# Designed miniproteins, single chains: the designs that were tried, part 61

Each design is a single chain, and the fold is of that chain. pLDDT is the mean over its residues in the fold that is shown.

## One batch from the design tools (miniprotein)

Design m2113
Fold by ESMFold2-Fast:
Structure m2113 (fold): chain A 92 residues (1-92)
Amino acid sequence: MEGEATVRALEALLAALRAAGLLDLAAAIEEAAREAIRAARAGDLAAAEAALKRLAEIMKEWLEKASEEERAKALAALGAALAATRAWVEAA
């Protein structure tokens, strides 16, 4: 189905952030991620893009104020989620 890669990417990101103990960041982006997932599943690419832009701005603002340790954990979680999503897309 359309948008399934977007859904998987966002689910992987939230899971990776929670596994890294970045619960505040996961909570901060959860609303935007849920909106992007709903829009992607509905085939509303414009709404999905707008929600993803909002998610990116929340992430950017959090990273700017994060400690070096928190920033490193967040970037590692992002990398892991992207790698997992790409592997899933290639296998599916």
Scores: mean pLDDT 79

Design m2114
Fold by ESMFold2-Fast:
Structure m2114 (fold): chain A 64 residues (1-64)
Amino acid sequence: MMSPALQNLLQGGKHLISDMGFSLDEVEQVVRRALDLLLSRGLVTEEQKRQYFETLSEELRKHA
């Protein structure tokens, strides 16, 4: 269901919010940067970047 890249970003984001007390806005900035890097390396498409960001933001909001 989730790609390894998406799963790793979700787990990292959850740890930052739940275990380290970062805000959703701070973690969303980190996720955007990570997705930009994945796009630059050809590991995701522009459409996957958009879909992944929306999916991650939705999931992370539940934990913020």
Scores: mean pLDDT 77

Design m2115
Fold by ESMFold2-Fast:
Structure m2115 (fold): chain A 92 residues (1-92)
Amino acid sequence: MDEKGLEELLREIAQGGVNRIKNAPDKEKTIKDLEESVESIKKQLEEKIKNPELKEQAIQLLDQWLQAVIAGDVEAAYQHLKQLLEVLEQEK
């Protein structure tokens, strides 16, 4: 995927997260389900990322993405998701 295609995909993912909460019949349940999914991902990151600095950065960015999605801030969610991918690329 070219860089432009990747940026468009990340923006679509950010918008999708915001839209999922916005269009949810039960917004509180949808937010709780998303928070539980994020906690599960954090546990996987803690187990799989060997570099402690990259681990801390990835967990922090995942939290920032979640807060941006809950706030309906697509651009902030996109920026945090982009930074998270950069951290994960450094782990490889």
Scores: mean pLDDT 80

Design m2116
Fold by ESMFold2-Fast:
Structure m2116 (fold): chain A 114 residues (1-114)
Amino acid sequence: SRQELAEKLQQAQQQGLDLLDQLRRAAVEALASDPQRAQQAEQLLSQTQQQFQSLMNEAIQNVLESVQKGGGVLSQAMDLILQQGQQIADLVPEVRAQVEQVVNQIVGTLAQVG
Protein backbone atom coordinates (compact mmCIF):
# COMPACT_ATOMS: atom_id res chain seq x y z
CA SER A 1 0.00 0.00 0.00
CA ARG A 2 1.01 3.68 -0.31
CA GLN A 3 0.98 3.98 3.51
CA GLU A 4 3.34 0.98 3.93
CA LEU A 5 5.72 2.37 1.25
CA ALA A 6 5.66 5.82 2.94
CA GLU A 7 6.50 4.17 6.31
CA LYS A 8 9.43 2.28 4.72
CA LEU A 9 10.68 5.57 3.21
CA GLN A 10 10.41 7.30 6.63
CA GLN A 11 12.50 4.46 8.15
CA ALA A 12 15.05 4.72 5.29
CA GLN A 13 15.20 8.54 5.81
CA GLN A 14 15.89 8.19 9.56
CA GLN A 15 18.52 5.45 8.97
CA GLY A 16 20.22 7.58 6.28
CA LEU A 17 20.25 10.70 8.49
CA ASP A 18 21.68 8.68 11.42
CA LEU A 19 24.44 7.25 9.16
CA LEU A 20 25.28 10.72 7.79
CA ASP A 21 25.42 12.12 11.36
CA GLN A 22 27.80 9.31 12.40
CA LEU A 23 29.96 10.06 9.33
CA ARG A 24 29.96 13.80 10.19
CA ARG A 25 31.19 13.03 13.73
CA ALA A 26 33.87 10.64 12.37
CA ALA A 27 35.07 13.22 9.79
CA VAL A 28 35.30 16.05 12.38
CA GLU A 29 37.16 13.73 14.81
CA ALA A 30 39.62 12.67 12.06
CA LEU A 31 40.27 16.39 11.34
CA ALA A 32 40.74 17.43 15.02
CA SER A 33 44.19 18.90 14.17
CA ASP A 34 42.90 20.63 10.96
CA PRO A 35 40.15 23.10 11.99
CA GLN A 36 39.74 24.60 8.48
CA ARG A 37 39.07 21.19 6.83
CA ALA A 38 36.92 20.19 9.85
CA GLN A 39 34.73 23.29 9.24
CA GLN A 40 34.50 22.46 5.49
CA ALA A 41 33.57 18.82 6.27
CA GLU A 42 30.94 19.95 8.84
CA GLN A 43 29.43 22.36 6.24
CA LEU A 44 29.42 19.76 3.41
CA LEU A 45 27.88 17.01 5.57
CA SER A 46 25.28 19.40 7.09
CA GLN A 47 24.25 20.46 3.54
CA THR A 48 24.13 16.79 2.46
CA GLN A 49 21.89 15.89 5.44
CA GLN A 50 19.53 18.84 4.70
CA GLN A 51 19.30 17.99 0.96
CA PHE A 52 18.79 14.26 1.70
CA GLN A 53 16.05 15.02 4.26
CA SER A 54 14.32 17.40 1.80
CA LEU A 55 14.39 14.85 -1.07
CA MET A 56 13.16 12.04 1.22
CA ASN A 57 10.31 14.26 2.52
CA GLU A 58 9.35 14.96 -1.14
CA ALA A 59 9.51 11.22 -2.00
CA ILE A 60 7.25 10.39 1.00
CA GLN A 61 4.69 13.07 0.03
CA ASN A 62 4.76 11.99 -3.65
CA VAL A 63 4.19 8.33 -2.65
CA LEU A 64 1.17 9.34 -0.53
CA GLU A 65 -0.26 11.10 -3.65
CA SER A 66 1.11 8.77 -6.40
CA VAL A 67 3.53 5.80 -6.13
CA GLN A 68 4.99 6.61 -9.60
CA LYS A 69 6.15 10.14 -8.60
CA GLY A 70 8.05 8.83 -5.55
CA GLY A 71 10.37 6.67 -7.70
CA GLY A 72 11.86 9.65 -9.57
CA VAL A 73 12.70 11.52 -6.34
CA LEU A 74 14.29 8.36 -4.82
CA SER A 75 16.64 8.24 -7.84
CA GLN A 76 17.57 11.89 -7.11
CA ALA A 77 18.24 11.03 -3.43
CA MET A 78 20.53 8.13 -4.49
CA ASP A 79 22.37 10.39 -6.99
CA LEU A 80 22.82 13.02 -4.25
CA ILE A 81 24.38 10.47 -1.85
CA LEU A 82 26.69 9.11 -4.59
CA GLN A 83 27.85 12.62 -5.66
CA GLN A 84 28.23 14.05 -2.14
CA GLY A 85 29.91 10.84 -0.90
CA GLN A 86 32.61 11.31 -3.56
CA GLN A 87 33.12 14.98 -2.51
CA ILE A 88 33.33 14.01 1.19
CA ALA A 89 35.86 11.20 0.46
CA ASP A 90 37.99 13.69 -1.55
CA LEU A 91 37.83 16.31 1.25
CA VAL A 92 38.41 13.78 4.08
CA PRO A 93 40.40 10.80 2.68
CA GLU A 94 41.06 9.78 6.34
CA VAL A 95 37.41 8.51 6.50
CA ARG A 96 37.09 7.20 2.90
CA ALA A 97 36.24 3.65 4.07
CA GLN A 98 33.44 4.99 6.33
CA VAL A 99 32.13 7.17 3.43
CA GLU A 100 32.00 4.10 1.12
CA GLN A 101 30.18 2.07 3.82
CA VAL A 102 27.60 4.84 4.48
CA VAL A 103 26.99 5.45 0.73
CA ASN A 104 26.52 1.70 0.10
CA GLN A 105 24.12 1.32 3.06
CA ILE A 106 21.95 4.35 2.14
CA VAL A 107 21.84 3.62 -1.63
CA GLY A 108 21.25 -0.11 -0.98
CA THR A 109 18.34 0.63 1.38
CA LEU A 110 16.72 3.09 -1.09
CA ALA A 111 17.16 0.61 -3.99
CA GLN A 112 15.40 -2.13 -1.96
CA VAL A 113 12.45 0.19 -1.13
CA GLY A 114 12.26 1.35 -4.85
Scores: mean pLDDT 88

Design m2117
Fold by ESMFold2-Fast:
Structure m2117 (fold): chain A 118 residues (1-118)
Amino acid sequence: MEGTSDLPDGAEVEVEAEDLVIDPETGRARGKGKVTINGQEEEAEVEFSRDRVTVTSKKTGKTLEIRLPELDLPPGARVRMRLRATVENGKIVRLELELEIEDTGQRFRLGADAAAQR
């Protein structure tokens, strides 16, 4: 799993987004969320597709992008996302991602770091 960001080196990032609706035609979801960068909370835009999540701070325009394994999310489902990441040298070196289908409570957990411990 690969991730990149234009956030500062050593940035600790936490993201929460709710009510992300999977478009039945495209398999994509887009919505508003919150991003906390080194303890400062900001509004964020969250977009995910079949193979990628992008989080954009509305205050700074800084982005965090994560490549995902293919996820078979139900069309029209509402999804909650929780994410924690550490950025170093423009790369995500630690990642914890949880996706929850809000209507069913089904959860997907994804984790990665540069040491490949899984």
Scores: mean pLDDT 75

Design m2118
Fold by ESMFold2-Fast:
Formats: C-alpha cells, structure tokens, sequence
Structure m2118 (fold): chain A 69 residues (1-69)
C-alpha cells in the first residue's frame, strides 16, 4: 500500500466547504488562504520580504509576509 504522507495545514478547497457554512467562516478561510499564498510567494522568491497588515472584522489584525516585487 502507498504510504500516507503527512501534509501541512492547507486552506480548504471550495468543494470541501459545507453548504451551510456561515459568511464569517468563509471570510476566515479566505484570510487563511491569503496567508498561505503570501508564504508560498516568499518561499519561491527567496528575496527580502515585506509585511502586509490587514484589519479583521473583529478588530484584530493579521500580518502576511509578501516578497518584494
């Protein structure tokens, strides 16, 4: 049997989202996806990165790292 390889946490695919998923949950998943994309871009570039801070609906902030481009 082919071995199961542990995979890093990833943003859920649209097909994996429950039909009754609340708007707030969709927003959280979208922000998580953006963070993962920013990390992937930083890893691919290998250059000095810039940080981007986005406001959250609950008043908190989320910081993403984006490569210099």
Amino acid sequence: AEPAVPEAPQPPKPADIPASTDRDTLLEMTRYALEQIAKALAEADGRPNHTVTLPAPDGSTVTYTVPAA
Scores: mean pLDDT 58

Design m2119
Fold by ESMFold2-Fast:
Structure m2119 (fold): chain A 82 residues (1-82)
Amino acid sequence: SEREALLARLEALVRQLEDSGYVDKFDFEAQGLVHRALRPSATQAEIDALRARIAAILSPDDAARTLALLEEARRAALAVAA
């Protein structure tokens, strides 16, 4: 189904974010920020907190790639929730 395809895509995107150098450096704190930002009910403050953490910690090139993955994962999460 379309929903099953969206769920599989979201799971793959979450895994790519968790496999980034960002998550590996912050253990449970980083994982918590990712999971909070990907909820359909996530506040702008929760999303911005994750973006700021990524930008502060990763190199500019790694940060740009990771922020693009976050945006794609956010779109997939919202599509699943619709």
Scores: mean pLDDT 71

Design m2120
Fold by ESMFold2-Fast:
Structure m2120 (fold): chain A 81 residues (1-81)
Amino acid sequence: SPLDKLIAAMEALAAELAPRYPALAARIRQLVDAIRNGAPLEEIEAIVREIRATAATLPRGVATVVRVLADEALRVYREQV
C-alpha cells in the first residue's frame, strides 16, 4: 500500500539520519509508530509539526527530504479517516 511504502521510506531515512541527527530520527520513528498504532489525527499532526520545526534548523537538503516525507505521511493518514 502507499502507506507501507511511506513507512519503509521513513524508517530508511531515520536510520540514515540517526548518527548525525538522533533527535530527528527519534521523531520520525515516533511518527511511524503513531501511524502503525492508528493514533488520533491531532497526535499525528503534532508530531509532523515537531519534525518540520526540527528539520528547519538543519541543512536545506535534509530539511527538504524530511518535510516532503512528513507532509506525505500526514496527507496519506488523513485519507484513511
Scores: mean pLDDT 84

Design m2121
Fold by ESMFold2-Fast:
Structure m2121 (fold): chain A 61 residues (1-61)
Amino acid sequence: MSAEELILELMKQLREGKISPGEALDSIATQLGVSRAEALAMVASLPSADPEVLDQLVLSV
């Protein structure tokens, strides 16, 4: 699974209410070996990033 595929899958689970914003960031950070702040920056760099989802993730950092 690519980093992009991982991020998209976790964002899908977040939108479906299966995981919290903090759990999504922690999963990305752990699997990619980056900080939660770097994980947030990676999500924010995606063209498909939902601003409402990004606001929830910022509150979880």
Scores: mean pLDDT 77

Design m2122
Fold by ESMFold2-Fast:
Structure m2122 (fold): chain A 74 residues (1-74)
Amino acid sequence: SPLEEEILEKLREELEKYMEENPDASEREILNFLNRKLAELLRENGVTDLATRSRLFGQGVEIAAELLKKRKEE
């Protein structure tokens, strides 16, 4: 849905910013940030159902993995 796409784009922007500000952040610290920021975005957008939350978390992990790979290539 457009709302889910907007949440994931916002999450990507926030993850990129976090990783730029914290270049030495571990994968665990990045995952913890992902969990916190996604929960915040879901709350702000009124997303309460567990199925959507679970799906978006999985997609968020894929985004984080992509960004981690890009960081290692630098």
Scores: mean pLDDT 84

Design m2123
Fold by ESMFold2-Fast:
Structure m2123 (fold): chain A 79 residues (1-79)
Amino acid sequence: YSVEEAHQIASDVLRQQLLKNGVPDSIAQQAGDYVYQSDFKGARDILMQAVKNGYLTEKQAENILRSAGGTFMDKIIEG
């Protein structure tokens, strides 16, 4: 995969996981945009807002973010 494709795949994985957990589309899109930019701190802040609003537990948010980061790293390494 190209670097751009890896960013897109990681963003898509994060967004789909958030939507499946009932996070609103607008919040899922914002978190996905941060992951696309490799801004894990920005993505984490958006996920913590979802936790405060009752959509996710803190552990679920951390696991989703870690999974997206792992996907991004794997796709970059694969080329």
Scores: mean pLDDT 76

Design m2124
Fold by ESMFold2-Fast:
Formats: C-alpha cells, sequence, structure tokens
Structure m2124 (fold): chain A 72 residues (1-72)
C-alpha cells in the first residue's frame, strides 16, 4: 500500500542517516560529505518510493537538523 511504501521510505532514510553518522564518528568522511550523501540518498529514495514532495522536503530538513545536532 502507499502507507507501507512511505513507512519503508522513512525506515530507509533513518538507516542512511545512522550509517553516515557512524562513518563520521569513525573518521571515514567529513560532516559536509555526510550531509551531501544523506541529501542525495533521500532524493534517490524519494524517486524510488514515489514519495510526495512535501514528505521529501520534511525528511531532508529533519535529516539535516539531526546531522547538525549530532555533529555539533
Amino acid sequence: SREERLEEFERRVLAVLLAELDRVARGQISPEEARARVLAEIDRLAAEYDVPEELRRHWKASALAALDAALA
């Protein structure tokens, strides 16, 4: 269903965010590179899951806020 598809999109966005935060914590990439990768992956996943533009914008904003808070 559409609801199940949107929930799977959300789970995958959270997984990407956590993976990129782990890479920064391990010194494998910069915070700036992690931000760029998370945003690019959200765009890719939004296209794959046919996600509404409003929800895509919400998750981009939320992911950037979470990265900024974690990397402060």
Scores: mean pLDDT 86

Design m2125
Fold by ESMFold2-Fast:
Structure m2125 (fold): chain A 92 residues (1-92)
Amino acid sequence: SNAERARVIAGIQLAGLSAQLRLLVRPRDPKVAEQIEQLMQQAGRQMYTDPEQAKQLLDQIIEIARQYLSEEEYQEIEKEVDDIRELIDRAV
């Protein structure tokens, strides 16, 4: 189904976002990078059980990460998060 396809793609994109945030944030603050990884794992678990909570966790992640990103890096990450949110909405 279209919903199952959206869930698979959302999971792949979430894993990619997690790897990017780790690379960008870890050199600046390893503790914050660890916190982001934990929130990303929680978001991944909740995408299939509580999509609204998963989107809320993505909001928390981007808010935490914002302080450690350049404006250009933030714009790219924000676009990736928006894509994931749209996929979560289609996965309903």
Scores: mean pLDDT 85

Design m2126
Fold by ESMFold2-Fast:
Structure m2126 (fold): chain A 71 residues (1-71)
Amino acid sequence: AAGDTVVIKREVEKGETVGIATGSDTLLTDVVVKLETEEGTEVLYESKEPVHSVSVTAPASGTVTITATVV
């Protein structure tokens, strides 16, 4: 439903690739991918689309947080 949020956290090493795929025929999904490292937090991907198909490569080791919210 609109406003529903899914949060996924994963530990990554530098050079690891995280694949993200979401789909909806009618609803937009706001997807934000953040990487938390010893240097701080980076946004690797942010978009509002009905379908997401993206791969992000970690520039450093840390924790990736993927937040998907139905709009």
Scores: mean pLDDT 77

Design m2127
Fold by ESMFold2-Fast:
Order: structure tokens, then sequence, then C-alpha cells
Structure m2127 (fold): chain A 95 residues (1-95)
């Protein structure tokens, strides 16, 4: 199972994104919610992107503003994966 290959932090990131109902989030938002260093959250999110479970979302329409912080969102694969593992995901978010 792909879920058994995820780190504990990767599982928490995926769980948070699933419970956000498709709302994109920044690594900083997840770091605050999960109580972990933002650099570790970024690494976990990058690994989830490589697995095709989440994707980077382009910045909102703010005119000519340079984006320094991409947002991340579940892919269709990530949504189905989270739905199949929803019981495990619910337990991860009870911290």
Amino acid sequence: KVFEELSELEKRVLAFLYHSHGTPVTPEQLAEELGVPVDEVREAMDRLVEKGLIKKVPPQKLGNVELTEPMYQLTEKGKKYAEEHKEEIARVLEE
C-alpha cells in the first residue's frame, strides 16, 4: 500500500488537505496546524507531489506579484487515496 510507504508527517499533511475539502494550503499554514517546522512540512509536501497525491497551485490573481510561497492541493489521485484511507487519516488528525 502507498499509505504504508508514507512518513508520519506525510500522512498528517495528506489528512489535513483531505479535511480542507480541496482548499489549497501553504506550507506555513500546515506547519502552524501540525506544530512542526515549516522546512519539514515543505519536504513532506514535495514528496507527496512526487507521488502524485498533491500538486502545486499557481498564485491567486494579485497582479504583478512575485510568488515566493506556492499553495498545495490534493490531486484526483490524492482525493481517492484519502477516501480509501479515511479511517487512518481521521486518527492522524486527532493530535
Scores: mean pLDDT 72

Design m2128
Fold by ESMFold2-Fast:
Structure m2128 (fold): chain A 94 residues (1-94)
Amino acid sequence: SEVIELLEELIKKLEEILEEIEKNGMSTEDARKKFEEVMEEAIKKLEEVDPKLAKSLRELLEAAKEALDNGEDIKLVVRFVIQLLRKELEELKK
């Protein structure tokens, strides 16, 4: 499934952002920028194959941005998004 492959790629990219923060000392500003960029790219690709899932990811990205604007830790926000994406991926495999 193209949708499954796109979600697995997104999860991998988000995990790479977490590793860059934890091991390479990536700034919160750079981490936020990369997080937003990888989410936007995934949403754009999903709009072509699953517009409903793309809309759900857009809503998730907007909620994540609001959390970050309210002072939430970028690592916590990215980990929460990864957890939700993994849950979605398991539902798609059923």
Scores: mean pLDDT 88

Design m2129
Fold by ESMFold2-Fast:
Structure m2129 (fold): chain A 57 residues (1-57)
Amino acid sequence: MEIDEETFEKLPEEIKERAEKVLQAARDSLADQGRTLEITEEHRRRVYAALLELEKS
């Protein structure tokens, strides 16, 4: 599920920090395979939504 942009901007910094670590790990993994991952705002929103859902569990 996707979150709207207003909710995305209001996310706690802790969740944003975790999302950046997840995205960095994905970039590193793909770089090891000779691939480049372009992180779009859509990818960031998906990771943020997943982390937010996990925190609510």
Scores: mean pLDDT 68

Design m2130
Fold by ESMFold2-Fast:
Structure m2130 (fold): chain A 82 residues (1-82)
Amino acid sequence: MKVLEIEAEIEGKKLKGKGTLLEDGEVVAEFEFEEEIPLSIEEVEKLLEEASKTEPPPGIKVEIEYERVGDKLKIKVVLTEE
């Protein structure tokens, strides 16, 4: 069973985060990312809301949490292979 956990934040035009890939409960990969995004926080919130309502691929469970804290958007995504 594989689990991908992503924690990210958006402030201004910057998306910064980290991902952890687990296989059978063991960490097999960790990565960090920093990207410039062309979207506003409001546009990203709308995309996350639409993604949370979209049917996931067969055999994948998708959990999306996001919270606005001032001028920052904090995002957590968990993808689980079922």
Scores: mean pLDDT 80

Design m2131
Fold by ESMFold2-Fast:
Structure m2131 (fold): chain A 68 residues (1-68)
Amino acid sequence: DQQITNQIQKDTDDAIKSGDPSKQKDTNKKSKKAYDDLKKKGGSQKSIQQLGDSATKSSSAYGKAKQK
């Protein structure tokens, strides 16, 4: 739960810093899936928020990385 959320946050941060659009897209999909799964379980509000933030950050970074 919190460990999974923390891991996804780290993966997201790493992908953003790498500047690799493929990693950013992958971590975005993982964050969205984990967000949806945890929300369905009625998990921690903090973890849900962190996963949502991760999905938003990775999506934004991916969009920016694709700009010409």
Scores: mean pLDDT 77

Design m2132
Fold by ESMFold2-Fast:
Structure m2132 (fold): chain A 64 residues (1-64)
Amino acid sequence: MSLEERVAEALRREFGFEPSEAVVRRQAAALRDWALSGRPLERSLFPDDIYLTLEDVRALAATL
């Protein structure tokens, strides 16, 4: 399963809606950029464009 597929599943599960392809691509790109930054996975430090919960982001980042 790709990161984009995992993001779509997490958004569907967490927020109860079907995310658009554009939203999924944006969230996946933000997660990759965040993981490469080396910053702690803390909600207060997340970019405003990451809509996933801290737990979901931590789980997804572990696969990067």
Scores: mean pLDDT 65

Design m2133
Fold by ESMFold2-Fast:
Structure m2133 (fold): chain A 93 residues (1-93)
Amino acid sequence: SMLEKAKEYLEKAKKYKEEGNYEESSKYSIKSLEYLKDVPEGSELFVESGKIFEESTKKSKNMELQKEGQEEMKEYLEDPETKKKVEEEVEKE
């Protein structure tokens, strides 16, 4: 499923971040976000992937990866119901 793929890529992103490989972490967090774009129930994974993406791109300073991830996040948040669920997940943290 798309959720399973998103989880797989998020796990890889976390591993690369732990290794200090922020560029690969950014790429895999973006892939996780890409698999979530058609999955509104993936709001929890979206929040986690977005956090890893933001942290990793900030450290990598790769402007192209930052732009790609921001576009994926924007697409996911275009639906008002999806945006509301993401805001609820962020407030739980």
Scores: mean pLDDT 79

Design m2134
Fold by ESMFold2-Fast:
Structure m2134 (fold): chain A 55 residues (1-55)
Amino acid sequence: SLKDIKDAQRFFDVDNNGYLDDHVKEFVKEIQRELGLNVNGIADVETLEAIIKHN
């Protein structure tokens, strides 16, 4: 959801426009790869839950 994207953006210290810039997308892809999730660069609920558990 938009709220989940904004929460992820705050976590990664990016703009408040509700978008993931290329820098954050690459970071999300790296985390998804490390945690065995689908590597799509989207901060969906599954990805955010995995980030929260490991951070």
Scores: mean pLDDT 63

Design m2135
Fold by ESMFold2-Fast:
Structure m2135 (fold): chain A 82 residues (1-82)
Amino acid sequence: SSREKLEELLSTLSPTERAIAEYLLVQGPDAEYSVAEIAKALKLSQSTVSRALRGLEKRGLVERDEKTGKYGLGPKLKELYE
């Protein structure tokens, strides 16, 4: 099921990457946030969030809007969103 695939995928992430992915999943597929907004929401440093977002983006799990610089769910996570 999509839920089982999502849990398997999330289990491959670091704790920080999982926290960011889960945060964006809760906000939904149309929501986008800056590094600073995610860092504030999760009580993490911007450098920690930026590094984790780069890892997630390379895996297709998050996507950056080139005009705004904001991050949202990438195509691989959008496929598993219910």
Scores: mean pLDDT 84

Design m2136
Fold by ESMFold2-Fast:
Structure m2136 (fold): chain A 64 residues (1-64)
Amino acid sequence: MIAEKIREEVRDEVLALLQKAGYPKEVAEAILDGIVDRLYERKGEELTPEDVLAAVKAEIERDL
């Protein structure tokens, strides 16, 4: 699946960003999964790694 490939590609960077922002690893993984699933439902095959990274950064900025 394209969503799974993108998730694996961005996983290390996303988890590092979320953990630096104070999220535990298990919460960071849940946030990544939720963002990838949500974006894939909207964009399908057009989903990019940059879309996921931008959404994660926006989530962190909104919660702080």
Scores: mean pLDDT 79

Design m2137
Fold by ESMFold2-Fast:
Structure m2137 (fold): chain A 97 residues (1-97)
Amino acid sequence: PALPAEKAAEARARGAALAARIEEAEREGRFDELVRVGAEAARLAIEYALEAGLISEEEAEALLALVDEIEALLLAGASEEELLAFHEARLKELAAA
């Protein structure tokens, strides 16, 4: 599976723009913006993985829902315990696949 050259160039440009936003948010201490940009980067990666045929539409939908859930938890000020529990549950699901 591979992206067409045009889509690969687009993905690189969009990725570079997101990386610049992450650096700016880190420099300015904007945690909420870091969370939002991180979620946007994850959604972008899922979009291009689907276009490249690396994942199915069903897998892409599940991953996008997961990104939305993590973003919501982080923006709501989820504790380290809640984040660890979420990560542990995800690792168990991946290990069972």
Scores: mean pLDDT 76

Design m2138
Fold by ESMFold2-Fast:
Structure m2138 (fold): chain A 57 residues (1-57)
Amino acid sequence: ADELIEEAARLLGTSAATVRRVLTSGNPALRGALLHEAARKSPRAAELLREADRLLA
């Protein structure tokens, strides 16, 4: 999951720590907002985030 988070963060212009914090926050609205923003900026980043979220479940 770490490699997926790092690549998604790079594509979104943010840090892997920020992305990991959002995905592990337990807040569905915050996770949804991140995924929506990712899909808008980079479909690849959104794909990576969905896969990372599944692996962290």
Scores: mean pLDDT 77

Design m2139
Fold by ESMFold2-Fast:
Structure m2139 (fold): chain A 105 residues (1-105)
Amino acid sequence: LSPSLQKDIDAGVFAVAVSAAKVAADNMVKKGMITEEQGKAITKAIPLLMKLREKGLEDVYKEKWPKVKKAMDELADAYKKGDVEKAKKAAEEIKKLVEELEKVL
C-alpha cells in the first residue's frame, strides 16, 4: 500500500516531461523544424492528460497517454537527429492528440 508514493512519483515524472517538452518545442520552432501551433500543442499535451485524471477520466488517460508518450519519444529522437520530416510528423500527431483531449475535457 503506497498510493501516495506512486502519485508523487507520477507527478514528478510529468513535471520533468513538461519542462523537457517546452524547451525542445521552443528550440524546434526557432529552428523552423515545427510550427508555433505544433509547439504550443506539445506544451499542452501533458497538462491536459493530468486534467483527465483530475476529472476522473482514468480510462481515457490510460488510452491516450501511451499514444502521447510514443509521439513525444519520436519527436525527441527526431530532434536529436535533426530529422525535420520526422519532427513535423511527430509534432502533428501530438497536435491531433491534444485536439482530441480538448474535445473530451
Scores: mean pLDDT 76

Design m2140
Fold by ESMFold2-Fast:
Structure m2140 (fold): chain A 94 residues (1-94)
Amino acid sequence: ERKEKAKEKLRLLAEIYRKLAENDYEGAREIVLEKENSEAALKSFEALLKAIEVGELTPEDLKFIAEQYEYAAEEGKIEEALEEIIKWLQERKK
């Protein structure tokens, strides 16, 4: 069912971002390799690691993103969660 797959995907994203916020980059990579199993997912993950390396994403940003994806997965409020993530990142970049 599409809804269950969407919730599962959001939970995986939340777990990945939480691991990255905890500096567990290997744990995050393992989730991507084992659960996502796609070239697109791996490329997205490498782009995310580069953003972290250049300081575009801080551990606090990653923790906030993880919490929003977890909220979206539980409450089904994907659009609201994405809006909050965008607001957070815009306020930080100014």
Scores: mean pLDDT 76

Design m2141
Fold by ESMFold2-Fast:
Structure m2141 (fold): chain A 70 residues (1-70)
Amino acid sequence: IKEIVEEFEKYYEERLKEAKKLASDSIVKAFEDTMEKILAELKAEKDEKKAKILKEEAFTLADYVLELLK
């Protein structure tokens, strides 16, 4: 799980930088709040399989949101 959390944090950092370039402050804040909430849930997860699914779902959502901001 620690490795999954570290991978999520790295992707979140990169996507947050992109969101800040593409979006208004209110949208960036909504993106940040959503990603931080998911990260907290991921850190609390004890099942590695569920953690992997949550990471993949969050990654897909982040990519979708960034695509809409272009």
Scores: mean pLDDT 79

Design m2142
Fold by ESMFold2-Fast:
Structure m2142 (fold): chain A 67 residues (1-67)
Amino acid sequence: ALEEIRKLLEEAVEKAVETYPKDKSKAVAILVGGAIRAIGEGLDKGVDPEEVNELIKEAVEEFDKKV
């Protein structure tokens, strides 16, 4: 469950980073959409909200680092 959420966020970051040079607003929307999906999956699967929040933070930091 946690690893699937991590994978989902990693994919969202990759797509957002690829999109950023062409459309910054769309890239941010992809990242935000990934975070919302991660929260939903975490709630549905009973994952600790603090663990999900740490993964989202990691995803945002990776995005910021690469753009």
Scores: mean pLDDT 82

Design m2143
Fold by ESMFold2-Fast:
Structure m2143 (fold): chain A 120 residues (1-120)
Amino acid sequence: SEKEILEKIKEIILETARKILEVVKELLPSQTKEVEELVKEVEKELEKILNDESLSAIEKAKKMADLYLDFVVKVDELVVKYGKETGDEETAKKAKEKIDKIVDESEEEISKLIDELQEM
């Protein structure tokens, strides 16, 4: 059902955001609080999108994907900030490579679910 696909998209986004937070906790501990607040905002906004009765299922999925992309961009900015402020460009690069791998896997899954939703 459309509702089951939307719940799967939400679960992938939240699991991915939490995996990114764990990378930040390990490699960029000074950025942890800011990323924790971003994860909480993603959880809150995903619930708002899912409960918005004015939106079609495909409109909800696209808004959730846009929210996720905005989250990833903000995390990337924090990784760059860490490298510049600490001078530890090697740790920043390692964090970005781990985050990019997590993001690439999730974006493929989300894209497939959105395609399934459009064919319903």
Scores: mean pLDDT 90

Design m2144
Fold by ESMFold2-Fast:
Structure m2144 (fold): chain A 81 residues (1-81)
Amino acid sequence: ATPSVEELREELERLLEEIRELLPHLSPKQQANAEALIDVVRTVLARADRMPEEKARALLARLLGEVREGLARLKQQIAAA
C-alpha cells in the first residue's frame, strides 16, 4: 500500500530525531552536513503543507529515501571512526 502523507511525515520526523541523537558523535564537518540535512527536511516538510496531497506524498516519499541514505552514511562514518 502507498504510505499516507501523515505516515511519511511521522517517519521523516523519527529520522530527524535519530540524526539529532547522532550529532554529539559526529566530527564538526559531519555535524554541519547533518544540520544542513535537518534544515532541508524541515523546509521541505513546511513546503509540503502548502501542496496538494498527491504532490506532497510524492515529494515526501522521495525525501524519505534521500534521508535514509544520508543517515546510513552518517552511521557508517561513525562506525569507521
Scores: mean pLDDT 83

Design m2145
Fold by ESMFold2-Fast:
Structure m2145 (fold): chain A 109 residues (1-109)
Amino acid sequence: AEAEKEAAVAEIKAAAEEAIREIQRLTEEAVERAKEVPEVAEEIRQFGEETIKGLQELTERAVAAARAAPVEDVPRVVASAKGMAEYIVEAARDRLEALVEQAEKKAEA
């Protein structure tokens, strides 16, 4: 029970760490693409920071949930945490692309 829960915690943390690295990379690329419109570049930076903070908070909740769950429910908690991290990365990619498109529009206006 203890060993299974700590393995689950490690998996949840590893998935979050990978998602945070991907969000950092996407944010840096989006800032570079929006660099000619400083107000949008700043919005991109803030969005990246807020997304990482939100993912960290969700990860802490998922870790607590894995530790509190019955052993039979632990795989479900891990799968939910991994799915949420993946969803957040996809949503961040879409939002960052939309912000870059706004910057490109403003640079041409």
Scores: mean pLDDT 89

Design m2146
Fold by ESMFold2-Fast:
Structure m2146 (fold): chain A 64 residues (1-64)
Amino acid sequence: SMDDKLVERMIDTVVRAALGKSEEEKQALLDDLVGSLRTQLGMSDEELEEFRKRFLERLREAEE
């Protein structure tokens, strides 16, 4: 189980890394990260979907 604070920090860090990249690069980064979280940290499909959703929402907010 992931600590919520760790998840928030990871989202914030990756969002900052994705800033200014193309939409294709952003999607590739998200897909690679989600794949790593699934295989390396054992996150459930529900946890990964919530992570993906939060990442995309934070990225849009950070770019506006």
Scores: mean pLDDT 75

Design m2147
Fold by ESMFold2-Fast:
Structure m2147 (fold): chain A 78 residues (1-78)
Amino acid sequence: SKRQAILDGLRESLRHLVRQGLVSKETLLKEAEQAPPEIAEILREVAEETPDDVKTTPTGVQALRELIASAEEQLADL
């Protein structure tokens, strides 16, 4: 479905940020507290997969928030 494609795209983009060492587990969980339920679930899934030694960067926070906003906008348009 179009909804599933949006959520899958968000999951892969978040995994990419983690692989680049740009966002921490703690930051993903903190953003999940304020995100819509569907997005919050994906943030928690990726956080569970994130190593504890990955630290958050300013660039990573900006990219994370842009990804969340984009996914939220796309889901709202459905």
Scores: mean pLDDT 84

